# Designed miniproteins, single chains: the designs that were tried, part 25

Each design is a single chain, and the fold is of that chain. pLDDT is the mean over its residues in the fold that is shown.

## One batch from the design tools (miniprotein)

Design m897
Fold by ESMFold2-Fast:
Structure m897 (fold): chain A 68 residues (1-68)
Amino acid sequence: MVPLSITLGDGSVVVADSEEEAIRIMEEEAERWAEELGLSEEIKERLVEGAREVTESLIKNQLAEKAA
């Protein structure tokens, strides 16, 4: 499978072999970040949702650029 690389707004880079894996990794990172900061479950869920949406958009943009 072709590895995907995704750069987040904080400058971190995620490498995964599938879109689903990349999304899962980013969701887990958002969850860990929220736990480290002692954020509420509601805020944690919002961060996880945001990470999923941003990651999906970045993957689609990366694939579109490779096609051009």
Scores: mean pLDDT 72

Design m898
Fold by ESMFold2-Fast:
Structure m898 (fold): chain A 70 residues (1-70)
Amino acid sequence: SAADYGAAAVREAGRVAGLSEEVQARAAKAVQSLDPETARRAGEGARRAAESGPAGARSAVQMLMKDQGL
């Protein structure tokens, strides 16, 4: 599903960013609570950020968490 895709992509971005497994899980769970289209877009953004390297991945995950009030 879009939520599963988004969650997996955000978890991978958190891993690339060097964030703890707890933070990775929290960010992924937040994405699973989003509507399917928003979750898909979040996943696509996280995937691209992870491909750019750790700094990009970190910024993307932190922005997502801030947007979700985390």
Scores: mean pLDDT 84

Design m900
Fold by ESMFold2-Fast:
Structure m900 (fold): chain A 75 residues (1-75)
Amino acid sequence: SREELLAEAEELEAKAKELREEAKKLEEEAKKLEATGDPEKIKKAKELRKEAEELEGIADLLRGVAAFLRKKAET
């Protein structure tokens, strides 16, 4: 039971890390598009930043669930 809770927490933490890394890639791409000064590319950059925010939000939720599972395992 404890081992299963910790394994699930680790899996969620790994997924959260992947999502945050993806979000950082989207932010970096958005920054490059913004640097061009092209209005159409700047518009695309805003879409990418919104996607990055959504991924970061999901990652935060997964980390929250992982923290809860770790706390239960330490009962």
Scores: mean pLDDT 89

Design m901
Fold by ESMFold2-Fast:
Structure m901 (fold): chain A 70 residues (1-70)
Amino acid sequence: MAEEHLRKALEALDAGDVEKAIRHVEKALELDPNNNAAQKALEALRAGDVEKAREHLETAIRALEEERAL
């Protein structure tokens, strides 16, 4: 699921593994290509902005959790 990959990306960032975080965000976007927060997270990761990437990943995960609470 896209949410699982976003959570793994956040975990990889916490471990300092930016390359692994990028791979997980790319997989999440393959499942949900219109996820704007995930797209912004990928952009921030490629720019080396770990703090910005973390913010966008948390936003993307939150949005998916709220969608499931219907």
Scores: mean pLDDT 80

Design m902
Fold by ESMFold2-Fast:
Structure m902 (fold): chain A 73 residues (1-73)
Amino acid sequence: MAAHLAAVAEEALAQAEEAARELAASGALSEAEARRTIAAARALLERALAAARAGDVEAAIAYANEALRVLQA
């Protein structure tokens, strides 16, 4: 499950990056604001993947869920 949640968060991050790029190109969103949100989510996803590799399933799930929460804000 942890690897599955990390994959879902990774896909959500990719979709959010694409949407943020389109909004920034149209002038509706600050590129700096989009970059900060994406960077925060990416850092959490990297922590989730590191926890999954270490076998810490609970930590991996927690970080993956936090990354998804940041992307939905």
Scores: mean pLDDT 70

Design m903
Fold by ESMFold2-Fast:
Structure m903 (fold): chain A 76 residues (1-76)
Amino acid sequence: VEEAVRELERAAEAAAAQPGGEATAELAREAAEALRAGDFRKAATLATAAALLAIAGDQEEALREIVRAIRAELAA
């Protein structure tokens, strides 16, 4: 959980660094907050939305960090 939260926060930072990445960054931050609160369904929904926006916006670094967050949660 803590590792997945850190990766989602990194995804938000990567998205925010790119023009047009604000929506992806906001969804990634909300996903991290939901995960910290133990709301796994909300976190999964928000992380999925962030990943889709990262794909649409060609935000490769943000997408990579979102994938790392998902893998970290699955490994726990």
Scores: mean pLDDT 79

Design m904
Fold by ESMFold2-Fast:
Formats: sequence, structure tokens, C-alpha cells
Structure m904 (fold): chain A 55 residues (1-55)
Amino acid sequence: LRKEAERLTEEAVEALRAGDWERAREYALKAMNLAQEAGDDELLEKIHRRVSEAA
């Protein structure tokens, strides 16, 4: 779960850089859902930080 959430976070960042806001939103939401399933609050914070830095 953690590695997949991290991969999806990177996909979201790449989509943001490409200007594809719809894809970025989809990837970011999926990554956050996986982190919630894992019960990993630190991972949720990391995802939020990376996406915010890219936007």
C-alpha cells in the first residue's frame, strides 16, 4: 500500500506539471485513500506536502 500510494503521488505531481488537473486530482485522491486504508497518518501528510509543493 505505502509504495503504491507513493507512486500515485508522483503521478499526481507529474500530471500537475503537465497541466492535467483532472488526472492530478484522480491520482492524488487514490494515493490518499490508500494511505487511509493503511492507517498511515505520516504518509497522508507526505502526500499532501508533495502535491502542495508541486501546485
Scores: mean pLDDT 78

Design m905
Fold by ESMFold2-Fast:
Structure m905 (fold): chain A 61 residues (1-61)
Amino acid sequence: SLEEERKELEQKVIDLYNKILNSTDKAEIEKLFEELKKLPVTGSPEVMDLLQKALEKIKKM
């Protein structure tokens, strides 16, 4: 179903953001962002929160 596909996509996006947040390697973080760019945009509050945290981390690098 569309709902199941959406949940699987959101989980994949969340997993990629968590990898970004746990990485200290700038090259790895850039590679993970390229993977995120290949996925459809989702506007869930959880994904938006993770995006803000990832951007804050990059700003401090």
Scores: mean pLDDT 77

Design m906
Fold by ESMFold2-Fast:
Structure m906 (fold): chain A 59 residues (1-59)
Amino acid sequence: MEAAERAVELAKEGKYKEAQRILVELYREGRLEELRRAAELAREEGIEGLARYAEALLS
């Protein structure tokens, strides 16, 4: 499973801190394309909080 997909699945399980931790790690590693995918996937799944968090890291 891609890190982006894993973060979204964790958020769907209510594990928001763990989901956000994955997004921060993607940012630290310079994996910005995966971070953008996580933002898009979170919006498609209706997880607005996670989408906004990923978008904030990209700004």
Scores: mean pLDDT 83

Design m907
Fold by ESMFold2-Fast:
Formats: structure tokens, C-alpha cells, sequence
Structure m907 (fold): chain A 85 residues (1-85)
């Protein structure tokens, strides 16, 4: 299992990214048959994404990094991809 953690977001940025990640997860399930779980922390500032697909998780990491640089350049955001097994 792979875990992608996005932390240091403002609540507004986290909410926007969370909805975009949920849409991407739905597309991955319908088009690729890959299960992707997206969760938002109770304080609304951290997004956690998990999947068994390394390829899908690496693609999501790259897409999220690019999106944050373009839309939230002033946010001090930390993005971490880790293997949990």
C-alpha cells in the first residue's frame, strides 16, 4: 500500500484539493479499475491519499505538486509519498 500526504495547506486550499483528488479517485476506479481513497483531516489542513497502485500514486504526486505550484505558490506545503508495507 502507498500513502500520499499533503500537509501545510490552508483550509481553503485543502478543501479545493480534496474535491479535485476525490474526482481523480473516481476516474481511476471507473477507467483504470484502481481503488484510491482520499481523506481530509479533522482540522481541514491535511489530505491523505492511499492506493495499492505505485504508478497511480506517483502520477497523483506529480499532478498535485504541479497544481500547488501553479495555484497555491505562497503555501508552505509538504508532499510525502511513502510505502506502508
Amino acid sequence: MYKLTISGLSPEAAKELYYKAKIAADVAKEVLGVEVTVSLSSDGTTITITSNSEEVMKQLEENIKEYIKEHFPDEDVTITLEKLE
Scores: mean pLDDT 81

Design m908
Fold by ESMFold2-Fast:
Structure m908 (fold): chain A 66 residues (1-66)
Amino acid sequence: SMAEKLALAEKLAEEAEREVLRRYLAGEITPEQAREEFRRLLKRKLMELGFSEEEAEELIDIILSK
């Protein structure tokens, strides 16, 4: 269901956010790069779990529209 896909995407978003924050605090990326890296990481994680590129982008847009 969409609700199950969204819940999984939200959990992966929390993981991606923690990873991006860790790299930002380590001085590896700028604040501007952090937003772009978050989208890239979340998209990659979703696609690794079998979501299509289009499905991953739709889920990311839903999460970011909150």
Scores: mean pLDDT 83

Design m909
Fold by ESMFold2-Fast:
Structure m909 (fold): chain A 79 residues (1-79)
Amino acid sequence: AEELVKEAEEYYKKKKYEEAAKLYEEAAKEYEAAGDKKKAYELYANAYYALALEYLAKGDFEKADEYLTKSKEYLDLAK
């Protein structure tokens, strides 16, 4: 799980948001399976935020807003 987060962060820094989102989601699933729901929700939020940035860059504002909303929902669950 930690290695997937590091890879996701590297893709995010390179503005490869779709690849970053996939790795954050894979890491989130591993933490969820391990019983760390708070960390899983934080990583799901990161995945959806990265997808929001990807669709914003593509000019798909409706999908960007949808993914931004999902990101905020997961951040609230992580509290």
Scores: mean pLDDT 85

Design m910
Fold by ESMFold2-Fast:
Structure m910 (fold): chain A 76 residues (1-76)
Amino acid sequence: GLEKALEDAKKLAEMPPEEIRKLLEEAGSTPEEAVRQLEGLKELAKEVGKKEGKEELAEELVKEIERAIEKVREAA
């Protein structure tokens, strides 16, 4: 759920650029593809938060996803 996604997003946002680069290489993903997927998750989090009445949790998740996107771009 949103709680697990928040934990995962926080871990990615705290990850050093070197580790992010290795994860992208191991996953066979480009930084651009990873950013697109994270942007999609950000929009999904907003929708789910509204539907489940967890807007505050969704807002925190969106902020952590935005931080993770910045880290992925820095690792590129």
Scores: mean pLDDT 80

Design m911
Fold by ESMFold2-Fast:
Structure m911 (fold): chain A 69 residues (1-69)
Amino acid sequence: SLFDKYDKDGDGVLDGEELQEFLKDLKSKGYKPSLEQTQDIIFEADKDHDGVLDKEEFEELLKKIKEKS
C-alpha cells in the first residue's frame, strides 16, 4: 500500500521524516496544496496530536489532500 511505501521502519506509524518524504512525493506528482493547507490537513488527521500517523489517520490524510488539491 502507499502507507507501507513510506513506513520505512515497519512500525505501523509514519513519523515526521516519513511524512515529509510523502509530502515531497505529492508535490512532485502535481498535488500542490499550500503549506498552510498541508499543515491543517496533517493536524486534522493526527487525532492524538502525537506527531505520528497510523494507517487509518494516513488514509484520512490522503482523502483530504485529494479533495483540496
Scores: mean pLDDT 69

Design m912
Fold by ESMFold2-Fast:
Structure m912 (fold): chain A 55 residues (1-55)
Amino acid sequence: SVDELIAKLQAAIAAGDEEAVRTLIRELVSAMQDATPEQQRKGLEAIRAALAALA
């Protein structure tokens, strides 16, 4: 689910696992294809946070 992937992404960011972050961003983008607009918004916010952490 999108919520499960967001939780995993947040854990990977906290751990500093850049490889896991990149993989989870790809998985989250894929999961968002069939998600509700609310889930897509949550996913996009999580991706923005991940990209900021990597910058």
Scores: mean pLDDT 84

Design m913
Fold by ESMFold2-Fast:
Structure m913 (fold): chain A 113 residues (1-113)
Amino acid sequence: MKEVEIEETVAITDPRTGTVTELRVRIKAEIEVRGDTLTVNAESEAIDVATGEVVARVKVKLTLTVRDGELTIEVEVEVETTIADPVVARRVETTIYSRVMAFALEEVARLQA
């Protein structure tokens, strides 16, 4: 099992008002190889820089199986948010999900190098 952690600051702009919300996103990925299966469990928290409160959590599980020359990729995603504005919440969720997925895929690529 391999553990990797990253912390990034991201800015979310509300397109209706131009208001910018700064988030600190912490991502932790655990990578496990079991026989023909590679599993990446990535967990993330988004913290509102102004308040210090956790406003979103995104968990991504990637399972890659190579068997008899076939590659199967399974993706499971769980998202929690406390952001009351649905437009801002969706932008935050999409941004964090994209960063978590990119990070997980980059770590998988490093293992194959």
Scores: mean pLDDT 78

Design m914
Fold by ESMFold2-Fast:
Structure m914 (fold): chain A 65 residues (1-65)
Amino acid sequence: PLEAARELLRAAEEKDVERATRALERLRRLGVLTPEGYRALLEQIKEGKWDSVVVAARGLVDRLS
C-alpha cells in the first residue's frame, strides 16, 4: 500500500498520467481508496489538477507510514 501511494505521489509530481493512473488502480485494488475516492482522483488527473493529486497522495503516504 505505502509503495503504491509513493508511486502516485511521484507520478503526480512528474505529471505522468499513465503512471498516476496505474498507481491509482493499485491503491483501489489494495482497498486503500473507496470507489468514490478513486473516481475523484481519476477525474483530477484527467483535468490536470496535479496540485490536488499531490496533496491527496501525500496524505495517503502519511496515513500509511
Scores: mean pLDDT 82

Design m915
Fold by ESMFold2-Fast:
Structure m915 (fold): chain A 68 residues (1-68)
Amino acid sequence: EVEKKIEEIVKKYKISPEQIETLGKLSPEKELLEKAKKIAEELGTEQASSADLREAREKIEEIGEELR
């Protein structure tokens, strides 16, 4: 369930593994971002705009809040 939600976010916003790694330095949701990075590597996503990257981060943090 959680992994599927993360996969949908990565596919929708097409964020790259490098962008996700950078987000991992700024966000407390390190485990969710590690999963997102692995999915992005498997999908071969290239690069998202700064706006899409921000939206994707917010969506991932929302999932993390639900798990608390």
Scores: mean pLDDT 75

Design m916
Fold by ESMFold2-Fast:
Structure m916 (fold): chain A 62 residues (1-62)
Amino acid sequence: MIDEEEVDEAMGLIWVGVAKIMIRNGVPREEVAEWLREMAERLEKQGMTKAAEIVRKAAEEL
C-alpha cells in the first residue's frame, strides 16, 4: 500500500529538483523562487500540504 504522505513528499522533492536544474541552466534564482512559490500554492490547493511545505522552504533558501 502506497503511503499518501510518501507520494506527497516525493512530489515536493521532484519540483525542487526541477528548480535546481533551471538555475543550473541559467534561469535567475529570483524567477525560480517565484515559480516555486506559485507551485507551492497549487500543491496546497490540491491538498498536497507536505509537497507545498518542501517547495516553499526551497524557494526561501534560494
Scores: mean pLDDT 80

Design m917
Fold by ESMFold2-Fast:
Structure m917 (fold): chain A 68 residues (1-68)
Amino acid sequence: LEEKIKELEEKIKENPEDAEALLRLGKVYMEMGEYEKALELYKKAYEIKKTPEIEVGILVTEELIEDK
């Protein structure tokens, strides 16, 4: 997980507009239970590319934070 996070962060550093990399990093943080970090990453991805997949990611993450 740590190595995957670093690779995704490096990819985002090279291309900050890579919505796919932001979405993937958000999913990794979701798997780790870091819902607030996942939400921020999904929101950044959504600003770059508004897709149903990213929108669902935001909604699901917000629900998990609220349901705590």
Scores: mean pLDDT 78

Design m918
Fold by ESMFold2-Fast:
Structure m918 (fold): chain A 88 residues (1-88)
Amino acid sequence: SASLEKEKKLFQLGLKEEVTEEDIAFLVEMLKDPDPNVRERAALLLGSIAEKSENVVPAIEPLVKALKDEDESVRIAAATALGNIAKK
């Protein structure tokens, strides 16, 4: 199912030492997912990637928008991710 494919890809991205621009684009799309659990995980992964890589600039505006998300866990994850980006 589409949910299992998204979940599997999010899990695999969390294990990568190096991520591609396509991986970042996928995570940015997942920030808009109907499922708040998917949005939260995408924000957390973007924050983790930001600590290891410089290539998270395309995620900044989507993460800023996620600070206004209806789900509190998504807002907290987005704030944490932006904090990690700002430390660079």
Scores: mean pLDDT 80

Design m919
Fold by ESMFold2-Fast:
Structure m919 (fold): chain A 80 residues (1-80)
Amino acid sequence: MEELIRKAEELLREAVRALREGDAERAFELAREALRYGMEALRQAETPEQVARAAGLVIGAIGVQLEAALLMGKLELAGE
């Protein structure tokens, strides 16, 4: 459980860094991996605190994926 959360946190941090560097494709892939680890952590979560941490990582990973997709011009959800 802790290992899955740690991997998801590291991948999400790297995805955010890639977004800041303008590498939307790398950010998307890293966030997709973070989502997979976060989802597995959520499935194994036994305490409310573990559920909250894993759910937060899942939400964060989805947010980074959407932002990366917007930067790549593949998805427009926000208006100008």
Scores: mean pLDDT 79

Design m920
Fold by ESMFold2-Fast:
Structure m920 (fold): chain A 97 residues (1-97)
Amino acid sequence: ELLEELRKLIEELRRKAEEEPDPAVARTLRRLVETAEELLELAEDDPEVLERAIRILKRALKALEEHKDDPEKALLELEEELGLLEILLGLVKREKA
């Protein structure tokens, strides 16, 4: 059920990236999708990691909705969430190695 929730969030972010008029915001959304897909592949058996990833992606979607008319502010919050997701992926890769 966490796997299904994460997959749905990834697909929603992918759609948002395709629809996004600001190229910097669109690039950051694509990186969030790519990072989350890697995390899903590596951590499908780790509910704590899946829950953390889900929270990050939900905050990313919320930032887009709250700052839809302010791409600079949206970008800053999305970059913060991407950074957290990349740290999480790095930790998972170190533990699986």
Scores: mean pLDDT 86

Design m921
Fold by ESMFold2-Fast:
Structure m921 (fold): chain A 67 residues (1-67)
Amino acid sequence: MSLVERTLKLIEEVKKKAEEAGNEALVERAEELEKLLKEAAEKKDVAKITGVAIEVIGLDIDLELGL
């Protein structure tokens, strides 16, 4: 699975967790990150793809730790 595909899966997991928590701001951010990732993938912007992936990983960790 590519970095883009893995990051999209993680965004879906973050959105699901945020919706279950009632965190509308985090749902909106996850949706924006999904849009940014798709745009970066179309442009083959490796730096932007990597930046989105790092942010999404951070959000998933924060949700797991309750931070």
Scores: mean pLDDT 81

Design m922
Fold by ESMFold2-Fast:
Structure m922 (fold): chain A 86 residues (1-86)
Amino acid sequence: SEAEKALEEAEELLKKAVEALAKAGDAPRELLLRAIGHIIAAIGDLFLAEQKLAEGDEEEALEAAKRAVEAAKEALEIAEEARAAA
């Protein structure tokens, strides 16, 4: 389904964001906290999407998965900025 594909995209982006953040130890605290905030938001939307998918609500699952993708993209961008600033 489209929701399942969006979930896979969000999971891959989150993995990349976490890997980038792991290399950003000396980055400014503000950038680290912003990246973490977006990671938490993406995880929340991933859980919501999985719940809606289990309930058979593919439309709501897709919307939650799309939000998870967007949050994961923001997390990755900020994590890469933090890594470059470290």
Scores: mean pLDDT 88

Design m923
Fold by ESMFold2-Fast:
Structure m923 (fold): chain A 55 residues (1-55)
Amino acid sequence: SDLLELNEMLGELTRAILEGRWEEAERLKKEAKEKFPEESESIDGFYEDVLAQVK
């Protein structure tokens, strides 16, 4: 399902952020927003929430 695919992408994004792979994290965020444009704001919010946990 589309939700499963989004969740898998967000999992990879989280892993990239936690591992300090900033270029990969930015690429994954852009790719997720391109595939799920209606979720763009939620994806940005998720990214910021994960960043707040590691800084």
Scores: mean pLDDT 83

Design m924
Fold by ESMFold2-Fast:
Structure m924 (fold): chain A 74 residues (1-74)
Amino acid sequence: SLADRAYEAGKRLLEEGHPMEAGEAYKTAGDLYESQGRYDKAAEAYRNAAEAYEKAGDLESAEEARRRAEELER
């Protein structure tokens, strides 16, 4: 699916040293999983986006992604 491809892109980008692009890809995967009602996968994708954004120095995007993941895990 598009969500799975975005998730795998995020993983690859993070491994290649592109944490900002990885964060964006993981966030896209989270948004797509959430729209599909796949809340567990969405939360995982948002957690990975937060880690990637933090590594990129984008603390605002990291905080937003963490809040999104926590909301879906309740």
Scores: mean pLDDT 89

Design m925
Fold by ESMFold2-Fast:
Structure m925 (fold): chain A 96 residues (1-96)
Amino acid sequence: NAVLDAEVEAALALIQLTLLIKYPDPNITKEEIERFYERAESAIQAARDAGLTDTANRVAQAAIKAFEVIYNVTTDPEAKEAARKAIERFREILAA
């Protein structure tokens, strides 16, 4: 069931993004940020394909907040740039 699968993927993404917001790791790597980005993007795409527009928008909003928190706590330039690009991409997704 594509709708149920998309709802589960979105729920898991939201849990992970909430954990990043509440317990941000200042030593988070670029590779970890890219992995979280890919997971959130996959969840948004699955939700959109299933017609779950509000769910997709909630994941995108949570992702923006999570990567903003990461951007503010990390001191690694590569991690900051990865977070900045993620924020821009999810803002673009919400505007579409």
Scores: mean pLDDT 89

Design m926
Fold by ESMFold2-Fast:
Structure m926 (fold): chain A 68 residues (1-68)
Amino acid sequence: SMGVEAIKKNKIESEEEAVSLARLIAKQLNGDKSKLDEAINYIKSIIKDPELREVAIKTLKEEIDKLS
């Protein structure tokens, strides 16, 4: 298996992990939509799987909208 354990903290491999990350980012932003593009770029930098990336971005947008 390729280096999965060594970078586990920085690797998103499941939909549950993608959703959890997005929710944590949304809470950190505290509803501040001015940081949304920066947060999306961060997600794109760490999630390489396109389906998991889409799930995380969608979750982030939905959670930010609930806080604003």
Scores: mean pLDDT 74

Design m928
Fold by ESMFold2-Fast:
Structure m928 (fold): chain A 72 residues (1-72)
Amino acid sequence: STEENVLLALYMAGEGHALSARELARLTGESVSAVNRALRRLEAQGLVERRDGRYRLTPAGLARARELVAAQ
């Protein structure tokens, strides 16, 4: 899913790194519109946080991304 692709892209960027929706779209191959929709859902779930137009994983988001990697 777009949400899972976004979480994995943020995970691969490294702990503490923040990415814009445009950077996430480039990394995932998704549209900016799809990425923005996924980011709103992930933010509502507490899995990502936004600061200055950039998004990073919360501790809960990091845990979820690790589960996705293990499930692959």
Scores: mean pLDDT 85

Design m929
Fold by ESMFold2-Fast:
Structure m929 (fold): chain A 88 residues (1-88)
Amino acid sequence: MKEKEANEILKRLKEELDRMDEIAARTAQVEAQWKANKTPELFDELVELGVEALKEAVDITVLYNEIRRLGIPEAEKEFEELRKERLA
């Protein structure tokens, strides 16, 4: 049943978007520290956060490809609306 698969993909998307929100919040915090005092340790943290954000973006792209393959327009629309709202 494709609807069950779509719901599982949308649930996974919400989990990935929650991780992106966490990464963004921590990135903002570390950037504030970096602006106050530039250290190699803070630079390394920003690089690690950037890599984590890229990995999450790849995972979201994989989920998008999976939901598109199901051919359920309503599910694809919900995916795009969630991604657009939370990543903008």
Scores: mean pLDDT 85

Design m930
Fold by ESMFold2-Fast:
Structure m930 (fold): chain A 87 residues (1-87)
Amino acid sequence: MRIELPTKEQLEEAIKHLKEAKEALDNGDYDTAIEHLNRAGELVRGAPGLPILIAMALKAVRDGNVDLAKEYIDLAIKHAEKLLKEL
């Protein structure tokens, strides 16, 4: 089984969802943040490192650690943007 890298369009959509998740956390809307993080995770399936960063952000939200969740989201955005530039 070979996992294919996400397309440029999937990475761009994932970055938008990650940014919206961060805004939702800033507004205290944790349910909306979780929905955006789940959508981003599906879009980056097969990208090295991205699924684990998103999973860690989801765990941090569920644990009530909003600052840690934002840190993982920022790392995921940087990683996704780097991959997007290499496509």
Scores: mean pLDDT 84

Design m931
Fold by ESMFold2-Fast:
Structure m931 (fold): chain A 62 residues (1-62)
Amino acid sequence: GGAAAGAAARAAAEAGGASGAMTSDWVGQKHGDLSPEGGRAAVEAGAAGDAAAAGQNAIKGE
């Protein structure tokens, strides 16, 4: 329903914001131990999965 769609939209917006902030900060931390390319790709993949889950929840919320 509308409530579930609203919650999913809020989660998607939050995921986008968290992804931006976390990607930048986490890549900096990982640079000391792991290539920033590898760390960044992993974070971006995780963020994409989280956004997909939020989108799926919006679709599922009939």
Scores: mean pLDDT 54

Design m932
Fold by ESMFold2-Fast:
Structure m932 (fold): chain A 59 residues (1-59)
Amino acid sequence: MKEELEKLLNSPDTDETLAELMGTVLTLAIDGPSPEEEELVRKVLDRLDELIIKLLKEL
């Protein structure tokens, strides 16, 4: 999971990246993050917020 989270943080600003981020956040909310993943989860949430704002400008 840690390597997958790091890849998502560096992914391009696309609808696919948004879907992957949302799916990852949902999975982590259900299963709970490990202590090593907590910092990466915070960065993933920040990345998700940034991407949502960018995509909202296209609506």
Scores: mean pLDDT 72

Design m933
Fold by ESMFold2-Fast:
Structure m933 (fold): chain A 68 residues (1-68)
Amino acid sequence: MFEEVLRLLEEFVKRNPSASLERVGEDTLVLSGDIPVEALIGLALRLIGDFPEFEVSIKGNELTVRRK
């Protein structure tokens, strides 16, 4: 599950080169950078639907994914 979430976020960064991905501890991934809020919302909805075991939050241009 965590590795699948990580791969999805890595693919997103590959398609959005202004984005950066950071692993904060064992349970948390942070996506930040100059990303349109609409793209972050779309990614967040996909994560919520596919990985309900994870908490997803958006703060401006930053997306945080954390295992519950």
Scores: mean pLDDT 80

Design m934
Fold by ESMFold2-Fast:
Structure m934 (fold): chain A 68 residues (1-68)
Amino acid sequence: MDESFLNAVAISLEEALELKASLQDVKQGLKETLKEVDLSEDLKNKLLSIINNSKSVEEILKEVKSLV
């Protein structure tokens, strides 16, 4: 489940980069998605840290891919 979710997030982030989506919109969308998914608390906390601390969509994508 967690790996499939991370792969889906990575694909969505790659699409967001192609569409030139804003960092703020990407962060908001990811936070909303995390509220609705059944993930381990450890993984959820790691993803929230990545989302809050990343300075670009590319950085979020790189960090998410490192978790897979």
Scores: mean pLDDT 80

